# Designs tried in a protein design run: designed miniproteins, single chains, continued (3). Part 52

Each design is a single chain, and the fold is of that chain. pLDDT is the mean over its residues in the fold that is shown.

## One batch from the design tools (miniprotein)

Design m9782
Fold by ESMFold2-Fast:
Structure m9782 (fold): chain A 97 residues (1-97)
Amino acid sequence: MNISTTVTRLPSGGTLVIVRMDQDGVRVVGLAGGISNVSDRTARGLRTAFRQRMSVLRDQAQRDGWLFGGGLLPRGSTLQDTLDLARQLVDQLVQQS
């Protein structure tokens, strides 16, 4: 099993986690966006940015033959919450394939 996890932490309090898995002909990518306990204005901006990134990655995944799952956590999420969501998305897609 080839699994990779990429974590991007934004100074504004956003956390982006991308998990890719490639095993036995099943190719899956999960993207989770987490938001720390920031202002409502900052949280709205992060949600918009994460939705845009999800859209781009979904389109790329579809072109490259990857199954895509995306999810966004509410304000007050931790890095661990975001990692857990990304992993859950990947696990669900593997079960559907």
Scores: mean pLDDT 85

Design m9783
Fold by ESMFold2-Fast:
Structure m9783 (fold): chain A 92 residues (1-92)
Amino acid sequence: MEEELRRAREEIEELEREMAELAKKALTADKETAEKLIEEMRRKAEEALRLLEKLAEELAKEDPDGLSPEEILERVRERLEGQLKKLEEAAA
């Protein structure tokens, strides 16, 4: 159980780091390059959400606030979509 959570957390952290690097490049890149980088970030965000979906039930059981698996996924989805939208607006 702990090993599965650790592995998923490490994968999500790696995806978040990659997204942060892509975001920095997008802010300093030309419009065409920025669009490609944002698309790459969107793919990584989807991958992170898929990993969270598999563990959402386990995370919900350990959540001190008593959030449901659906609520945990929705919160993360909104956060990632918000970041992507801000970058799309900045790159446009």
Scores: mean pLDDT 72

Design m9784
Fold by ESMFold2-Fast:
Parts: C-alpha cells; structure tokens; sequence
Structure m9784 (fold): chain A 77 residues (1-77)
C-alpha cells in the first residue's frame, strides 16, 4: 500500500549513499504527485525528512530537495 512505501523512503533519505538519497526523493516526488490526497496526512513527516537535504553535500540531492519543497511544501497543506 501507499502507507507502507513512505516509511522506508523516509529512512533512505538518511542513507550514506547520495544515489540512494536521490532515488528516495525522486520516488517520494512521484508518489506524492500521483497520490496527493492519500499522502496529504503524511506530508508533515515527509517535509521534515526532506528539509535537512537542502544542506546535503551532494548538489543533485540539494536540487531535488529544493524542487520537492517548492512544489509540495507547507503552503499546500
């Protein structure tokens, strides 16, 4: 289910491999984009997990985190 996909993706946002962190943001972006109503209750937790990635050492991860928060951030909650 959608609910079961969110916790492992949030955990992957803290993975030591930047490729894993990037893939997790991209998967969360796709999931939120396709199922906005179902994921609305989980958005505060997702936003809190993505926020630290704005300061990530990998520039692709930072860019993906910024794009995610600009599109789905607190103004739409």
Amino acid sequence: SITEQVPPLIEQLSDPDPAVRLAAIEQLRDLVGRHPDELQPYMPAIEAAVLPLLDDPDPAVRAAARAFLERFGSREA
Scores: mean pLDDT 82

Design m9785
Fold by ESMFold2-Fast:
Structure m9785 (fold): chain A 64 residues (1-64)
Amino acid sequence: MEEEEQKKKNEKYIEEVQAKAAQKKYDELKAKNPPTSQEERDKMNTEVVQTAKKAGEEAKKKIE
């Protein structure tokens, strides 16, 4: 068994959690606030990224 193997599994797990969170947030934001301008699209993308980051932090906390 290698620590590297476990680290890769943890990384993949975090990526999956982030991807799911991002997709869910994007869908919700698009439904509530469909972007009609460049500014709105940028704001939406920022919120999606922040949500993914938060989900990643939560996942990391859970495996630590």
Scores: mean pLDDT 77

Design m9786
Fold by ESMFold2-Fast:
Structure m9786 (fold): chain A 94 residues (1-94)
Amino acid sequence: GRVEELVEEAERAIEEARRALEEGDIEAALRALREVIRKALELIRLGELERALEILERAIELLDELLRRFPDNLEAGILLGIARIVLGLVKLLL
């Protein structure tokens, strides 16, 4: 169904982000992380809060790693802020 499709797409984007980060391809890593967050937001819209939580936590770990390596990356900082706010809201609703 759509939920399983979104989870599978998020899993692929997480692996793309990890690979890009390992290779130092910051543009590709940020593109993949934006996609992860989009899939998590769609899961929230569908009421799949626990799945969205797991995906957001993994995106936050990768954004934290990106910012540890590239502390001046403004887009990564913004994405991390958004992901943390959304994570907090999901936890409030669970």
Scores: mean pLDDT 89

Design m9787
Fold by ESMFold2-Fast:
Structure m9787 (fold): chain A 72 residues (1-72)
Amino acid sequence: TNELIQELGQLIQEAKALSEEVGDVAEAEFKRVVSSPESEMEKVAREAKERIGQAKEEHLRRQEELRRQALA
């Protein structure tokens, strides 16, 4: 549980460095994890990690799409 919280903290910092939008998603997910009962915290933390990862991938995909549109 503590290790997952530390991993989420690192992901939040990485997300904020990537963009404000992804950082906001990461912060919202982290708040959800720390507000969860300890018995569910591991499950919620795994879901949060997955959602943060998806937000990062979506951001990178959007940036590439905008680059392609600018070249068209």
Scores: mean pLDDT 78

Design m9788
Fold by ESMFold2-Fast:
Structure m9788 (fold): chain A 59 residues (1-59)
Amino acid sequence: SHQFTRETLSQLQGLINGEPLNPELQALVKDFQRQLDLEVTGELDPLTLQAIQEKLDEL
């Protein structure tokens, strides 16, 4: 199973809370999508949002 650092999950939570999607955070989203075998869009699409929420709920 893929494990994400607390720092990575905190940054993703910031995006959900309205932080602007800058190039560094977009790269983080792409890395997150790759680790979960999702389509690498670099955007907060519905499947990506669901996956982020599921990982945050595991904390």
Scores: mean pLDDT 77

Design m9789
Fold by ESMFold2-Fast:
Structure m9789 (fold): chain A 106 residues (1-106)
Amino acid sequence: MSEEEIKKIMREILDELKKHEYAEPFLSLPDPKSLPDISKIVPNPVSLESIQEKVDSGEITSLEEFEELIKQMYENVKRLYPEGSARYLEAEKLYELAKKKIEELK
């Protein structure tokens, strides 16, 4: 698969994730006004927007790197929210959807 094809696949998956009903809290990096001291709990914050920027700049060039960033976003949510909370379940569903889409587009 060419680098251009992988970049197209990553963009298609990001578009689907951004359209999802659970996407809104994960579109942008956490606002310090909403979550003070977030950096103490989540030193490496990840959002769908930050992943998009890395895809567009060529900082990530493989589906494996792409999946790892989405996984990091989910793991960050697990550090912030109790298991079974709405945000925890929303992040889990987005990560599962991303994994399914990556597998379907291979």
Scores: mean pLDDT 77

Design m9790
Fold by ESMFold2-Fast:
Structure m9790 (fold): chain A 67 residues (1-67)
Amino acid sequence: SDKETGNSQIKRLMESLQTKTAIGAVRLAIDDGDLEAAEKAVQEAEDFSESSGEVVRKTYEQLVAKK
């Protein structure tokens, strides 16, 4: 794109949305008993952002420990 999209606020919002989406996918997969899908969602978040991946990974570990 010819217009600048490197705004840090936009990047933060994208990371926040991706993190929330991944957390939702992890919660749904664990509730369904599909740990492979949950792990995949964690890995996708880690690939998108290391910070987001850490948050999603922690959520995955906490939910698995609760079950």
Scores: mean pLDDT 76

Design m9791
Fold by ESMFold2-Fast:
Structure m9791 (fold): chain A 84 residues (1-84)
Amino acid sequence: EPGRVRVERVEGGPGAAAGAGSGAWGAALKDPQIDGRTAAEEAARAMNAAGSEATVEEAGPRSGVVRLRGGPYGDGAARVTVEP
């Protein structure tokens, strides 16, 4: 079964609450062997393509954190989690 990647906002200004439940954070990658670093790099690439400055700050085997500046998501951070 392909794994699932969840992306959720964990830090931000007043816009963080508005973004927390939005589809803009719902990146779904189906790969049972994807690790947290690869998932975070994929999420950062997608966010950069959307106009944000996105940088991977933390990466583990099943999770990572992407720092965001500007663009449609504003300033903040997103946690990326790889689900089995």
Scores: mean pLDDT 63

Design m9792
Fold by ESMFold2-Fast:
Structure m9792 (fold): chain A 78 residues (1-78)
Amino acid sequence: SSQIQQLQQQASQTAQQLQDAQNKGLAEVGRALMLMSDPAKRAEAERRREQALEDLAKQSADLQKQLDDLLAQQQKLL
């Protein structure tokens, strides 16, 4: 039971990290979109938006995999 409780706590913390990463990533995308209003900075803003979306996708995938792994470990103990 203590092992299951530890895995539950880690899963909860990882889920919170996932939410935080998504919020930060979306804020970065928003900043890039603001730069797109300036024609002189459009190409740089588009590149920055693409990078921010790619980084968000990678971080979200990594954290989701960690969460899935923790839940799978919990299932093995049941």
Scores: mean pLDDT 83

Design m9793
Fold by ESMFold2-Fast:
Structure m9793 (fold): chain A 99 residues (1-99)
Amino acid sequence: DVAQDLQDALALTDEELEEIKKKILEKVEPEVAETFEKAYEKYLKLKKEEQLEKLKELEEKIKKMSEEGLDNKEARLLQAELQGVVFALVRQMREEARK
């Protein structure tokens, strides 16, 4: 549940959030890690509404691939992009709350 994951992430400190990000990047293939980093940087520059729209699109694509029993590299890359968007949303929401 992405909405629950987003709420849980918002409760984390900046240090805890960075630690989770590091653990994700350490355990994945280089291409998956690059997809995450690129998505994170790209979506950090976008408005919250655009980030939420992309999050819904990626969730729908991943759900369809999962229903078809697909566990291929494309599914892993889509999951990495989704996580990048989630982390960008969390970071931006925390920064907005400080202003």
Scores: mean pLDDT 72

Design m9794
Fold by ESMFold2-Fast:
Structure m9794 (fold): chain A 57 residues (1-57)
Amino acid sequence: SGAAKQKAEQEKARKLAEEYIKKHPDRSADDLMRDLRERGEYLTAVEVWRLIRKEEE
């Protein structure tokens, strides 16, 4: 269904975001969202914050 495809696309965006965080750990969630949008990807603020906190933990 469409929901499964949306999840796959969001997971791809998450992996890109995780790579960005690893390379730029001192950057903010806003910087990360901006970078993702530049690549034609986007995540909600909640999802971005989850990724940042996961990498910190």
Scores: mean pLDDT 65

Design m9795
Fold by ESMFold2-Fast:
Structure m9795 (fold): chain A 89 residues (1-89)
Amino acid sequence: MAEASEEVREREEELLKRAEELLKKIKEAVKKKDSESLEKYTEEALKVLEELDRLVKEAGKVSELALRAESTISLALMYVAIFKIEQKK
């Protein structure tokens, strides 16, 4: 089978775990109104998205793990965007 994606799969699983932890940390930082931590977590979230994009390009297809990780990071970034809008007041 043309499925030599063992290394890609391990990286996808790691990125999904990172995405889930970042979402949790971002939600907690929003609740605490910790803008400094949110800036740091936003940078980490963007880095995770970049790594996911590279893995998708290497694999030549999008896996369910990659989709879940990307959706999780997108949700986390949405929380940051809403918080930044509220902070302008």
Scores: mean pLDDT 78

Design m9796
Fold by ESMFold2-Fast:
Structure m9796 (fold): chain A 87 residues (1-87)
Amino acid sequence: MLDEKDFEKSLEELSAEELEEVIKIIREAKSLEEMEEKVKEIFREKGREAASKIAETLAAINRLMKEEGKSKEEILEKIEKRLEEKK
């Protein structure tokens, strides 16, 4: 199962642009369905590889929130830190 280490690995594999998309989806999406629609837009604009990486990262985030009780805020802080490291 995806844990915190798998989430961190997914973040390392994302580009700065892909990390920005993940942050945007987490901030703006109000439901899992909205997250899925955002991933579909990325698939159309940037292709399967980018969409797949982002979808995998979002799945890891949902698991951390449900299984480890991580807050949305904690997850956003971690992603933003990774983004800063890549800029």
Scores: mean pLDDT 76

Design m9797
Fold by ESMFold2-Fast:
Structure m9797 (fold): chain A 65 residues (1-65)
Amino acid sequence: SKLERAKAQAEGLLQFVEAARASLPEDAARAARDGATAAINAKTAQEAMDHLRRAGEALSAATGL
């Protein structure tokens, strides 16, 4: 389902952020981790996607992407 896909993406993002923690700005790492964790705990696809979007925006700001 769309929710299951979003949660899988959030789990992958959380693993990436934990692995790259030392290389990321603290604020970006925290925002991405918080967003990914919220997406994993989301009850709807829309909620999960909104949290993933916020996490992606935090990482984009840090990486220039």
Scores: mean pLDDT 81

Design m9798
Fold by ESMFold2-Fast:
Structure m9798 (fold): chain A 56 residues (1-56)
Amino acid sequence: LPSLEALRRARSRAELAEADRQLDADIAAGRIPPDQVQLVVSRSVAEYIRLIGEEI
């Protein structure tokens, strides 16, 4: 999904926030199967942790 690629490519909290907004829109539009929503959320959290680690 383009939103997942945006999460992986994000290098700032602002870029992550934008990717997260796109991901939320994809979930709301039903583009992400219900059984994959939890996996996708876990990946979003992992990318936030990655950027926090890079910041400090």
Scores: mean pLDDT 70

Design m9799
Fold by ESMFold2-Fast:
Structure m9799 (fold): chain A 88 residues (1-88)
Amino acid sequence: SMESLKKSLIEDGLRLLKYLSELEELSNAQIVVAILAAGFVLNSEDKKILEEAKKYLEKIAEKLEKQGNKEAAELFRKYKKELEEKIK
């Protein structure tokens, strides 16, 4: 079903964000993948998934800031804030 597909994409998105948060640096292609993964996870209503994603998004934002990509870092901080509002 579409519901099962949505759940699978959210879980895959979380795993991708975790993986990308563990990399030393992110390529432009990996940033695009992270944006897509964040989009899927933002559709979750599961507070545990949102709390884990929040940690990964912060790590990604910090790495992008160190790489000099301030615009991408700000985007991931916006995603983190959106997750924080859903958790409350």
Scores: mean pLDDT 87

Design m9800
Fold by ESMFold2-Fast:
Structure m9800 (fold): chain A 94 residues (1-94)
Amino acid sequence: SSMLEEALKKIEETKKELEEKAKEFISKTRDPNLQKEIEKSLKSLLESLEEVEKELKANPTQENVDKAYRLIEWIKQMFEKELEEIKKKEEELE
C-alpha cells in the first residue's frame, strides 16, 4: 500500500529529525542534567513513534494513517516545546 509506505517513511524521517535536533541541543548544553533530560525525552518520543509504526502495520486503514500523521505532528510539537523549556532552564542556571 502506497499510503502505508509513505506514512512509514514519514515516521522514519521524523525519528531522524528528532535525533538530529536532540544531538544539536546536547552539543550546545553544558549541564549534564539537561543533557540527560533531552536524552530521556528523545527516548520516550522515539518509543511512541515505534508504537505508532506497530499499530499502523497491524491495521493499515485510512483512519490509522490519518491518526499516525496527527500523532507525528503532536510528537514533533511536544519535542520542540520540551527543548525550548530545557533552553530556558539552562539560561536561568547561568
Scores: mean pLDDT 84

Design m9801
Fold by ESMFold2-Fast:
Formats: sequence, structure tokens, C-alpha cells
Structure m9801 (fold): chain A 93 residues (1-93)
Amino acid sequence: HMAEILERARRALLVGTREEVAEALRLLRRNRVPPEEIARLLREFAELHNMPVPDEELEELARKIVESEEDPVELLRRFVERYAPHAADVLLP
């Protein structure tokens, strides 16, 4: 079950639309996916978009996506705005 959730989220993050990315982030939170697995997906996402992000920042974002009360889409939007501001309008609504 976990492998299916991770593969769906991975496809959405790497080749999906903005709406599919939003759905994937909410799916990861809803299923309480381990932050270390989310951090791996976020690393692939950051590398695809050539974002120079430290591993510690990806790990923090992954924990917030699962554990915080904040909308995971807004968490990712602010993160993308910080590391790739020109890509924020393309990647997130």
C-alpha cells in the first residue's frame, strides 16, 4: 500500500500538473507517509527543477508536510518561491 502511495506521489511531483502536485501532497499527509520518504521525493523534485536546496531544508519541509496544521501546498509554494522564485508560477497555483 505504501509503495503505491509513494509511486503515485512521485509521478505527480515529477511529471504532473499543479493540481496533481497539490493532490499528491495532501495524499502524503493523509496517509502519514514517513518524512524520510517524502524528503526523498522532494529531493527528486528539487533536482528536476535544478533547485540548490540543502538536505536539512528538504527534511524540515517533509516533516511540516506530514505533521503541521499548515496547508502542504502553501508549504511547498513558499519553499519553491525561496529556492526557485521564477518557477513558482509554473509549479504551484
Scores: mean pLDDT 79

Design m9802
Fold by ESMFold2-Fast:
Structure m9802 (fold): chain A 85 residues (1-85)
Amino acid sequence: SADEKAKMRELSKEMFRWLALSSEVFYLGKVQPEQVEQAMQELQEQYDRILQKMDELNMPEDVKRDVRQRMEQTLEQLQEFQQLS
């Protein structure tokens, strides 16, 4: 339906921002490590925004669980990279 497509577009926009921010954290860890903490905070704020957006859009519980799990895996990987380098 049109409503379902609109929901997917809104969520996709937030997910693309998540991907951009996570990539930024990764690269800053190599080039400007002093900026990583602020970039990680922005990424964590985007995590909260995505969770809120999924609730506002009444996304299915399976979708919310999958998206949350994938984002949490990304955060864990970025934190591990920060500790190693």
Scores: mean pLDDT 82

Design m9803
Fold by ESMFold2-Fast:
Structure m9803 (fold): chain A 75 residues (1-75)
Amino acid sequence: MPLAEKLVEIGFNQDHANILAEYLINKNLDDDPTILPALNQLKLSGIEDIEKIILAIEQLATRTQSVETIANNLA
């Protein structure tokens, strides 16, 4: 799947990339152009925990917080 490969390019390991790709597809977020830049920003902020990343995606999907605020809350 092209999405999992893009997540590996961002810096996620293959296992985490596969989990995230499946999660995004199940949430219909795989076509959202804001998700990949947001995930890259979370990685640059030092967030490596898959559970924290999933929580950040959920917060982004509800549009209750910006990527900046989510990254700060999870760091």
Scores: mean pLDDT 72

Design m9804
Fold by ESMFold2-Fast:
Structure m9804 (fold): chain A 85 residues (1-85)
Amino acid sequence: SPLDRAREEIRRNEELVDELDKLGKEKNDTGLSHLATLYRGRVRTLRRELDWAETNGDEERAEEILGEAERLVRQLERVLDQAKK
């Protein structure tokens, strides 16, 4: 379902944010740590919105959140790839 797929994509985003935060700490890079904090806030907002969509049976909103979460995964993967270089 869109809800189940969105939950998995949000979980993936959470894992990527944790990886980015860990990398920032390992490199003593305050810019990367700050970026991780900003992405963590975005992921938290998506999770809250998904919980609301699930509670209200809003399948259309769940599809939109899925799309946002998928785009965010791609963005975080690019950021991590660049940061590891």
Scores: mean pLDDT 88

Design m9805
Fold by ESMFold2-Fast:
Structure m9805 (fold): chain A 102 residues (1-102)
Amino acid sequence: DPERQRRLEERRQVFLENKPSLIELLSHVEEKSLEELFERMREAQKNNDQAALTEAISSILLNALKGKLSPEELQEAIELFEELNIPQEILDSLRLLLEEKK
């Protein structure tokens, strides 16, 4: 539903304007490539660094919510998250975003 997607994007922008820390976080996320984020996730999982893993996952999710990821990139993120046994709730969020782009 394109109208629903536009309303969600508008609400997100209003929310971010009222939460400066989130705007700063999203700006930082835009500076990193998806491949770099995937590498950071793998290294964090390998080192059992839950803070670094959560940060990388959050960065990928924020890029997806901003509509910065293609359907193919969303699918790659889902496959990596499944490989790394990331919680189902996060996978479901990415799958929902992928369906919204179809």
Scores: mean pLDDT 65

Design m9806
Fold by ESMFold2-Fast:
Structure m9806 (fold): chain A 92 residues (1-92)
Amino acid sequence: DRLEEERRRAANNPRSMPLTSEAARRAAERILAFVRENGLLNPEELETLENLSPSGQVAVGGGLAQELEAQGRLDLARALRDILDEAAAEAA
């Protein structure tokens, strides 16, 4: 059901195609480095993030960017969104 909905969305919106596995992996690595460098998660949360799939790590990155923006940490939110936008551009 969830996979069918994701596939239907991708088919009807070509510009919202999912990241390739390679683009997701590179984005995930950059997100992990960014999170580690800026201390955005505690060690246990960072370990949990590292154990997710690359696509899961990218999704967490998007959520963190939203949280940072809500907290007024606009510079950090922008840097994280830049990583996500670059990954999307590489996939296109």
Scores: mean pLDDT 72

Design m9807
Fold by ESMFold2-Fast:
Structure m9807 (fold): chain A 117 residues (1-117)
Amino acid sequence: SLPPLPLTEEQFKRALAAMAEEFARIAGLDPEKVREEVMKASLKEAIEIVGEQLARIMKDPEAREKLLEGMRKVADEAKSPAEAFLGLVNVIAEYTPPEDAEAVGRALQAALDALRA
């Protein structure tokens, strides 16, 4: 079946919070605190928080810069929650190195589970 897409900003923020929590867990940070920051942030700020949490676990500085730039572009240019979600998935897939693929897969699964709830 096709993965669920966020239809509302609230659904999208729940998906972003789930991704940020998983990346924070991997980085050894407090996932509950990061969730709270995402939920209080604007949609653009929430997207940037997710990018920053993923960037913290990435070892390649060039890949980190491209990821953060791509995430910011999605935050600025997306016209709907569904478009923003697809844009973020594409940026993450493009700039995440193979060694981080399992961590990213877990975070994306957490986002999909949040969208189904």
Scores: mean pLDDT 81

Design m9808
Fold by ESMFold2-Fast:
Structure m9808 (fold): chain A 67 residues (1-67)
Amino acid sequence: MSSDELWKRIADEIAKQLEAAGKTSLAKKVREEIDKLHKEVKQGNKEARDKLHDLIAEAGEEVARLQ
């Protein structure tokens, strides 16, 4: 798997955890933003890759705070 595909899978898992915690609106926003950034990464936008990594890290930290 490419690193971009791996990050998308991690993002999907984070969104699933947010949905399980009842944060369905936040999970939807996270998925939409990740899909947007992932598309930009595929188009060669290197800055979008850094933003994608940052977004996944922030979403993961939000999940950790819900525990």
Scores: mean pLDDT 75

Design m9809
Fold by ESMFold2-Fast:
Structure m9809 (fold): chain A 98 residues (1-98)
Amino acid sequence: SAEEQQIRLDLYDLIVNGSIEEQDLLLALSVLVLGKGSDKAIETARQIVSDEEVAELLARLAEKLSPEQLEEVFRESVRLLKEGGLEAVKEYLKEQVA
């Protein structure tokens, strides 16, 4: 779909041109999605990000959300990183674990 194509283009742009912190967050979220929120995926994701608050949010997401919901969170995080950067995504992730 056009929406899926846009997300792929935004993801590519963030991987190539994003900050280290943005790239680390995307990698950590990718680990959670591909690992389906497993304990090993949580531990790996926590080690990728330098922000301890973000690390804790990622662990709580994996505990609370289904694999399908984690994939949706990844897609929305790509969109929000392009629109509002790390602060927008951090606020969004806090809402998902509320």
Scores: mean pLDDT 86

Design m9810
Fold by ESMFold2-Fast:
Structure m9810 (fold): chain A 62 residues (1-62)
Amino acid sequence: SMAELEKRRRELGREIADLLWEGLRRGSLSPLVEVIERSQAEGLPSAEIAQREGEVLRKLLE
């Protein structure tokens, strides 16, 4: 349902926020910033932006 999708989007946002703070501690965010700016310019839904942010952060932390 739409309500379940919106709930999942909020949960993803929280997870991404935690990963973002970890990325800040590790000191390299340029790929993350670029993905966010590009996604915003493309007009992607928030859920897709959050997913891309998570993917970039996981790559940076690994």
Scores: mean pLDDT 67

Design m9811
Fold by ESMFold2-Fast:
Structure m9811 (fold): chain A 58 residues (1-58)
Amino acid sequence: DAVARIAEELVRDLGMPPEQAREAAERLAAGEPAAAVAKRFGIPEDALVEAARRAALL
């Protein structure tokens, strides 16, 4: 499950709370732009993109 993998990377690499990491992963998987997701959760866009890439989404 790509959403679960992205959420796990966001918790591990960025220290996001699990609930927020899951919401961010669901938004990315739904095709929301990384910049918009990053702004919504107050995290760097580059860090979000790198976490998603490591989760094999990108």
Scores: mean pLDDT 79

Design m9812
Fold by ESMFold2-Fast:
Structure m9812 (fold): chain A 79 residues (1-79)
Amino acid sequence: MIERYELTMKTEKDREEVLKLFELVAKATGKLRIVEVKGNTLVVELDVTAASPEELALVRMAVSSAELLGSEPVKVTRE
């Protein structure tokens, strides 16, 4: 099962900071993929089926941190 997160930041600078955070999480877990960057919006996908509880917690922490810089609530889609 893939969980897709759409994160819209207030500024391009905030988006760049959030992108760096998600790149670190992707490297650490191997389960998170950065799908696209559209202006101030970052789209990432998580393989929830393949992720450990610790990896899920790390991704959720990163999403919560990104919401503090967000202009819109995070959008979550499950496939």
Scores: mean pLDDT 79

Design m9813
Fold by ESMFold2-Fast:
Structure m9813 (fold): chain A 90 residues (1-90)
Amino acid sequence: KDSLVEEAGERVRRRALEAGLTPEQAESAGNMARNMVQAALDGASQEELDTMLDFGRRSLLRQGATPEQVDAVVDAIRRAIEEAVRKAKS
């Protein structure tokens, strides 16, 4: 079932795999994207989203992802949120 949240999660998961994350790390990144996109669509503040993103970054680093890989995932999550919010307004 295609939804903005599910689409965002799959995009971020795929991007994480392309950046060299493990399948388990990529699934974690996709779940982070789903949670953050859902929160944004539900009206979460930028402060709340930044807190979630910081937690996600730290979690991926603890799982052994490199700073470069984490930056790629963070960029993908930010783009996914922006696109989902844009689509929800149109």
Scores: mean pLDDT 84

Design m9814
Fold by ESMFold2-Fast:
Structure m9814 (fold): chain A 66 residues (1-66)
Amino acid sequence: SVRDIVEKAKEAVERGNLEELKEYLQKLVDIGENAASAAMSIAEHARKLGNVEAAKLAREYAEKAL
């Protein structure tokens, strides 16, 4: 589910694993435009943790989901 993907993506951000984060973000894009807000939630989580690279990556995938 989208919720499970978001949870695992946030965990990847917390571990600093950008490769794993990218895999979960791609799964959200495969679901389609309804997942764009989920990708933005991940970007906000990354921003709050100070992980600028993860935040930028998640925003990029949110745009792809539109």
Scores: mean pLDDT 82

Design m9815
Fold by ESMFold2-Fast:
Structure m9815 (fold): chain A 65 residues (1-65)
Amino acid sequence: SAEREAILKRAEEYIDKVMEEISKADKETQERLKVQLGIELHELSRSMEELSEINVLAAKKLAEL
């Protein structure tokens, strides 16, 4: 639905902002924060099947840092 697409877009925008902040940190801090964010998003998506799309999107964006 259009509402679901809007929610996923907002989630992507939020992840992008977090990723931008992580990219400003030093290399070692980036690696730690990427792992931490990945774990948090994976645990959240596991709790709700509908959020699995967010987990996939987050994994793709984290790989680009």
Scores: mean pLDDT 73

Design m9816
Fold by ESMFold2-Fast:
Structure m9816 (fold): chain A 96 residues (1-96)
Amino acid sequence: DPLLHELRGLIAEQLGDYELAAKHFEKAADIYEKEGNLSEAGYSHYRAGLAYEKLGDFKTAAEHYRRAADLFEQAGDTVMAEHARKNAEEAEKKAK
């Protein structure tokens, strides 16, 4: 159930447990992609990217943002695709 993973990710985020948040959002994204729910998968990858940024893992954050951008473009959400792309570019600049 991708919604349960999404909710668990949001709870972990609220508690400041960004490692747990990232894992739950990654699981939600995988399930949504398999179901063909492109927008929901894009949002889950975007949330995982934000969590990895909080952890200082800019390389993994950038990978999630790029995947989110691709999924949003496929879904026709050009606004979110552009936001995710810009976040990926910024995370790539910070990657060591």
Scores: mean pLDDT 89

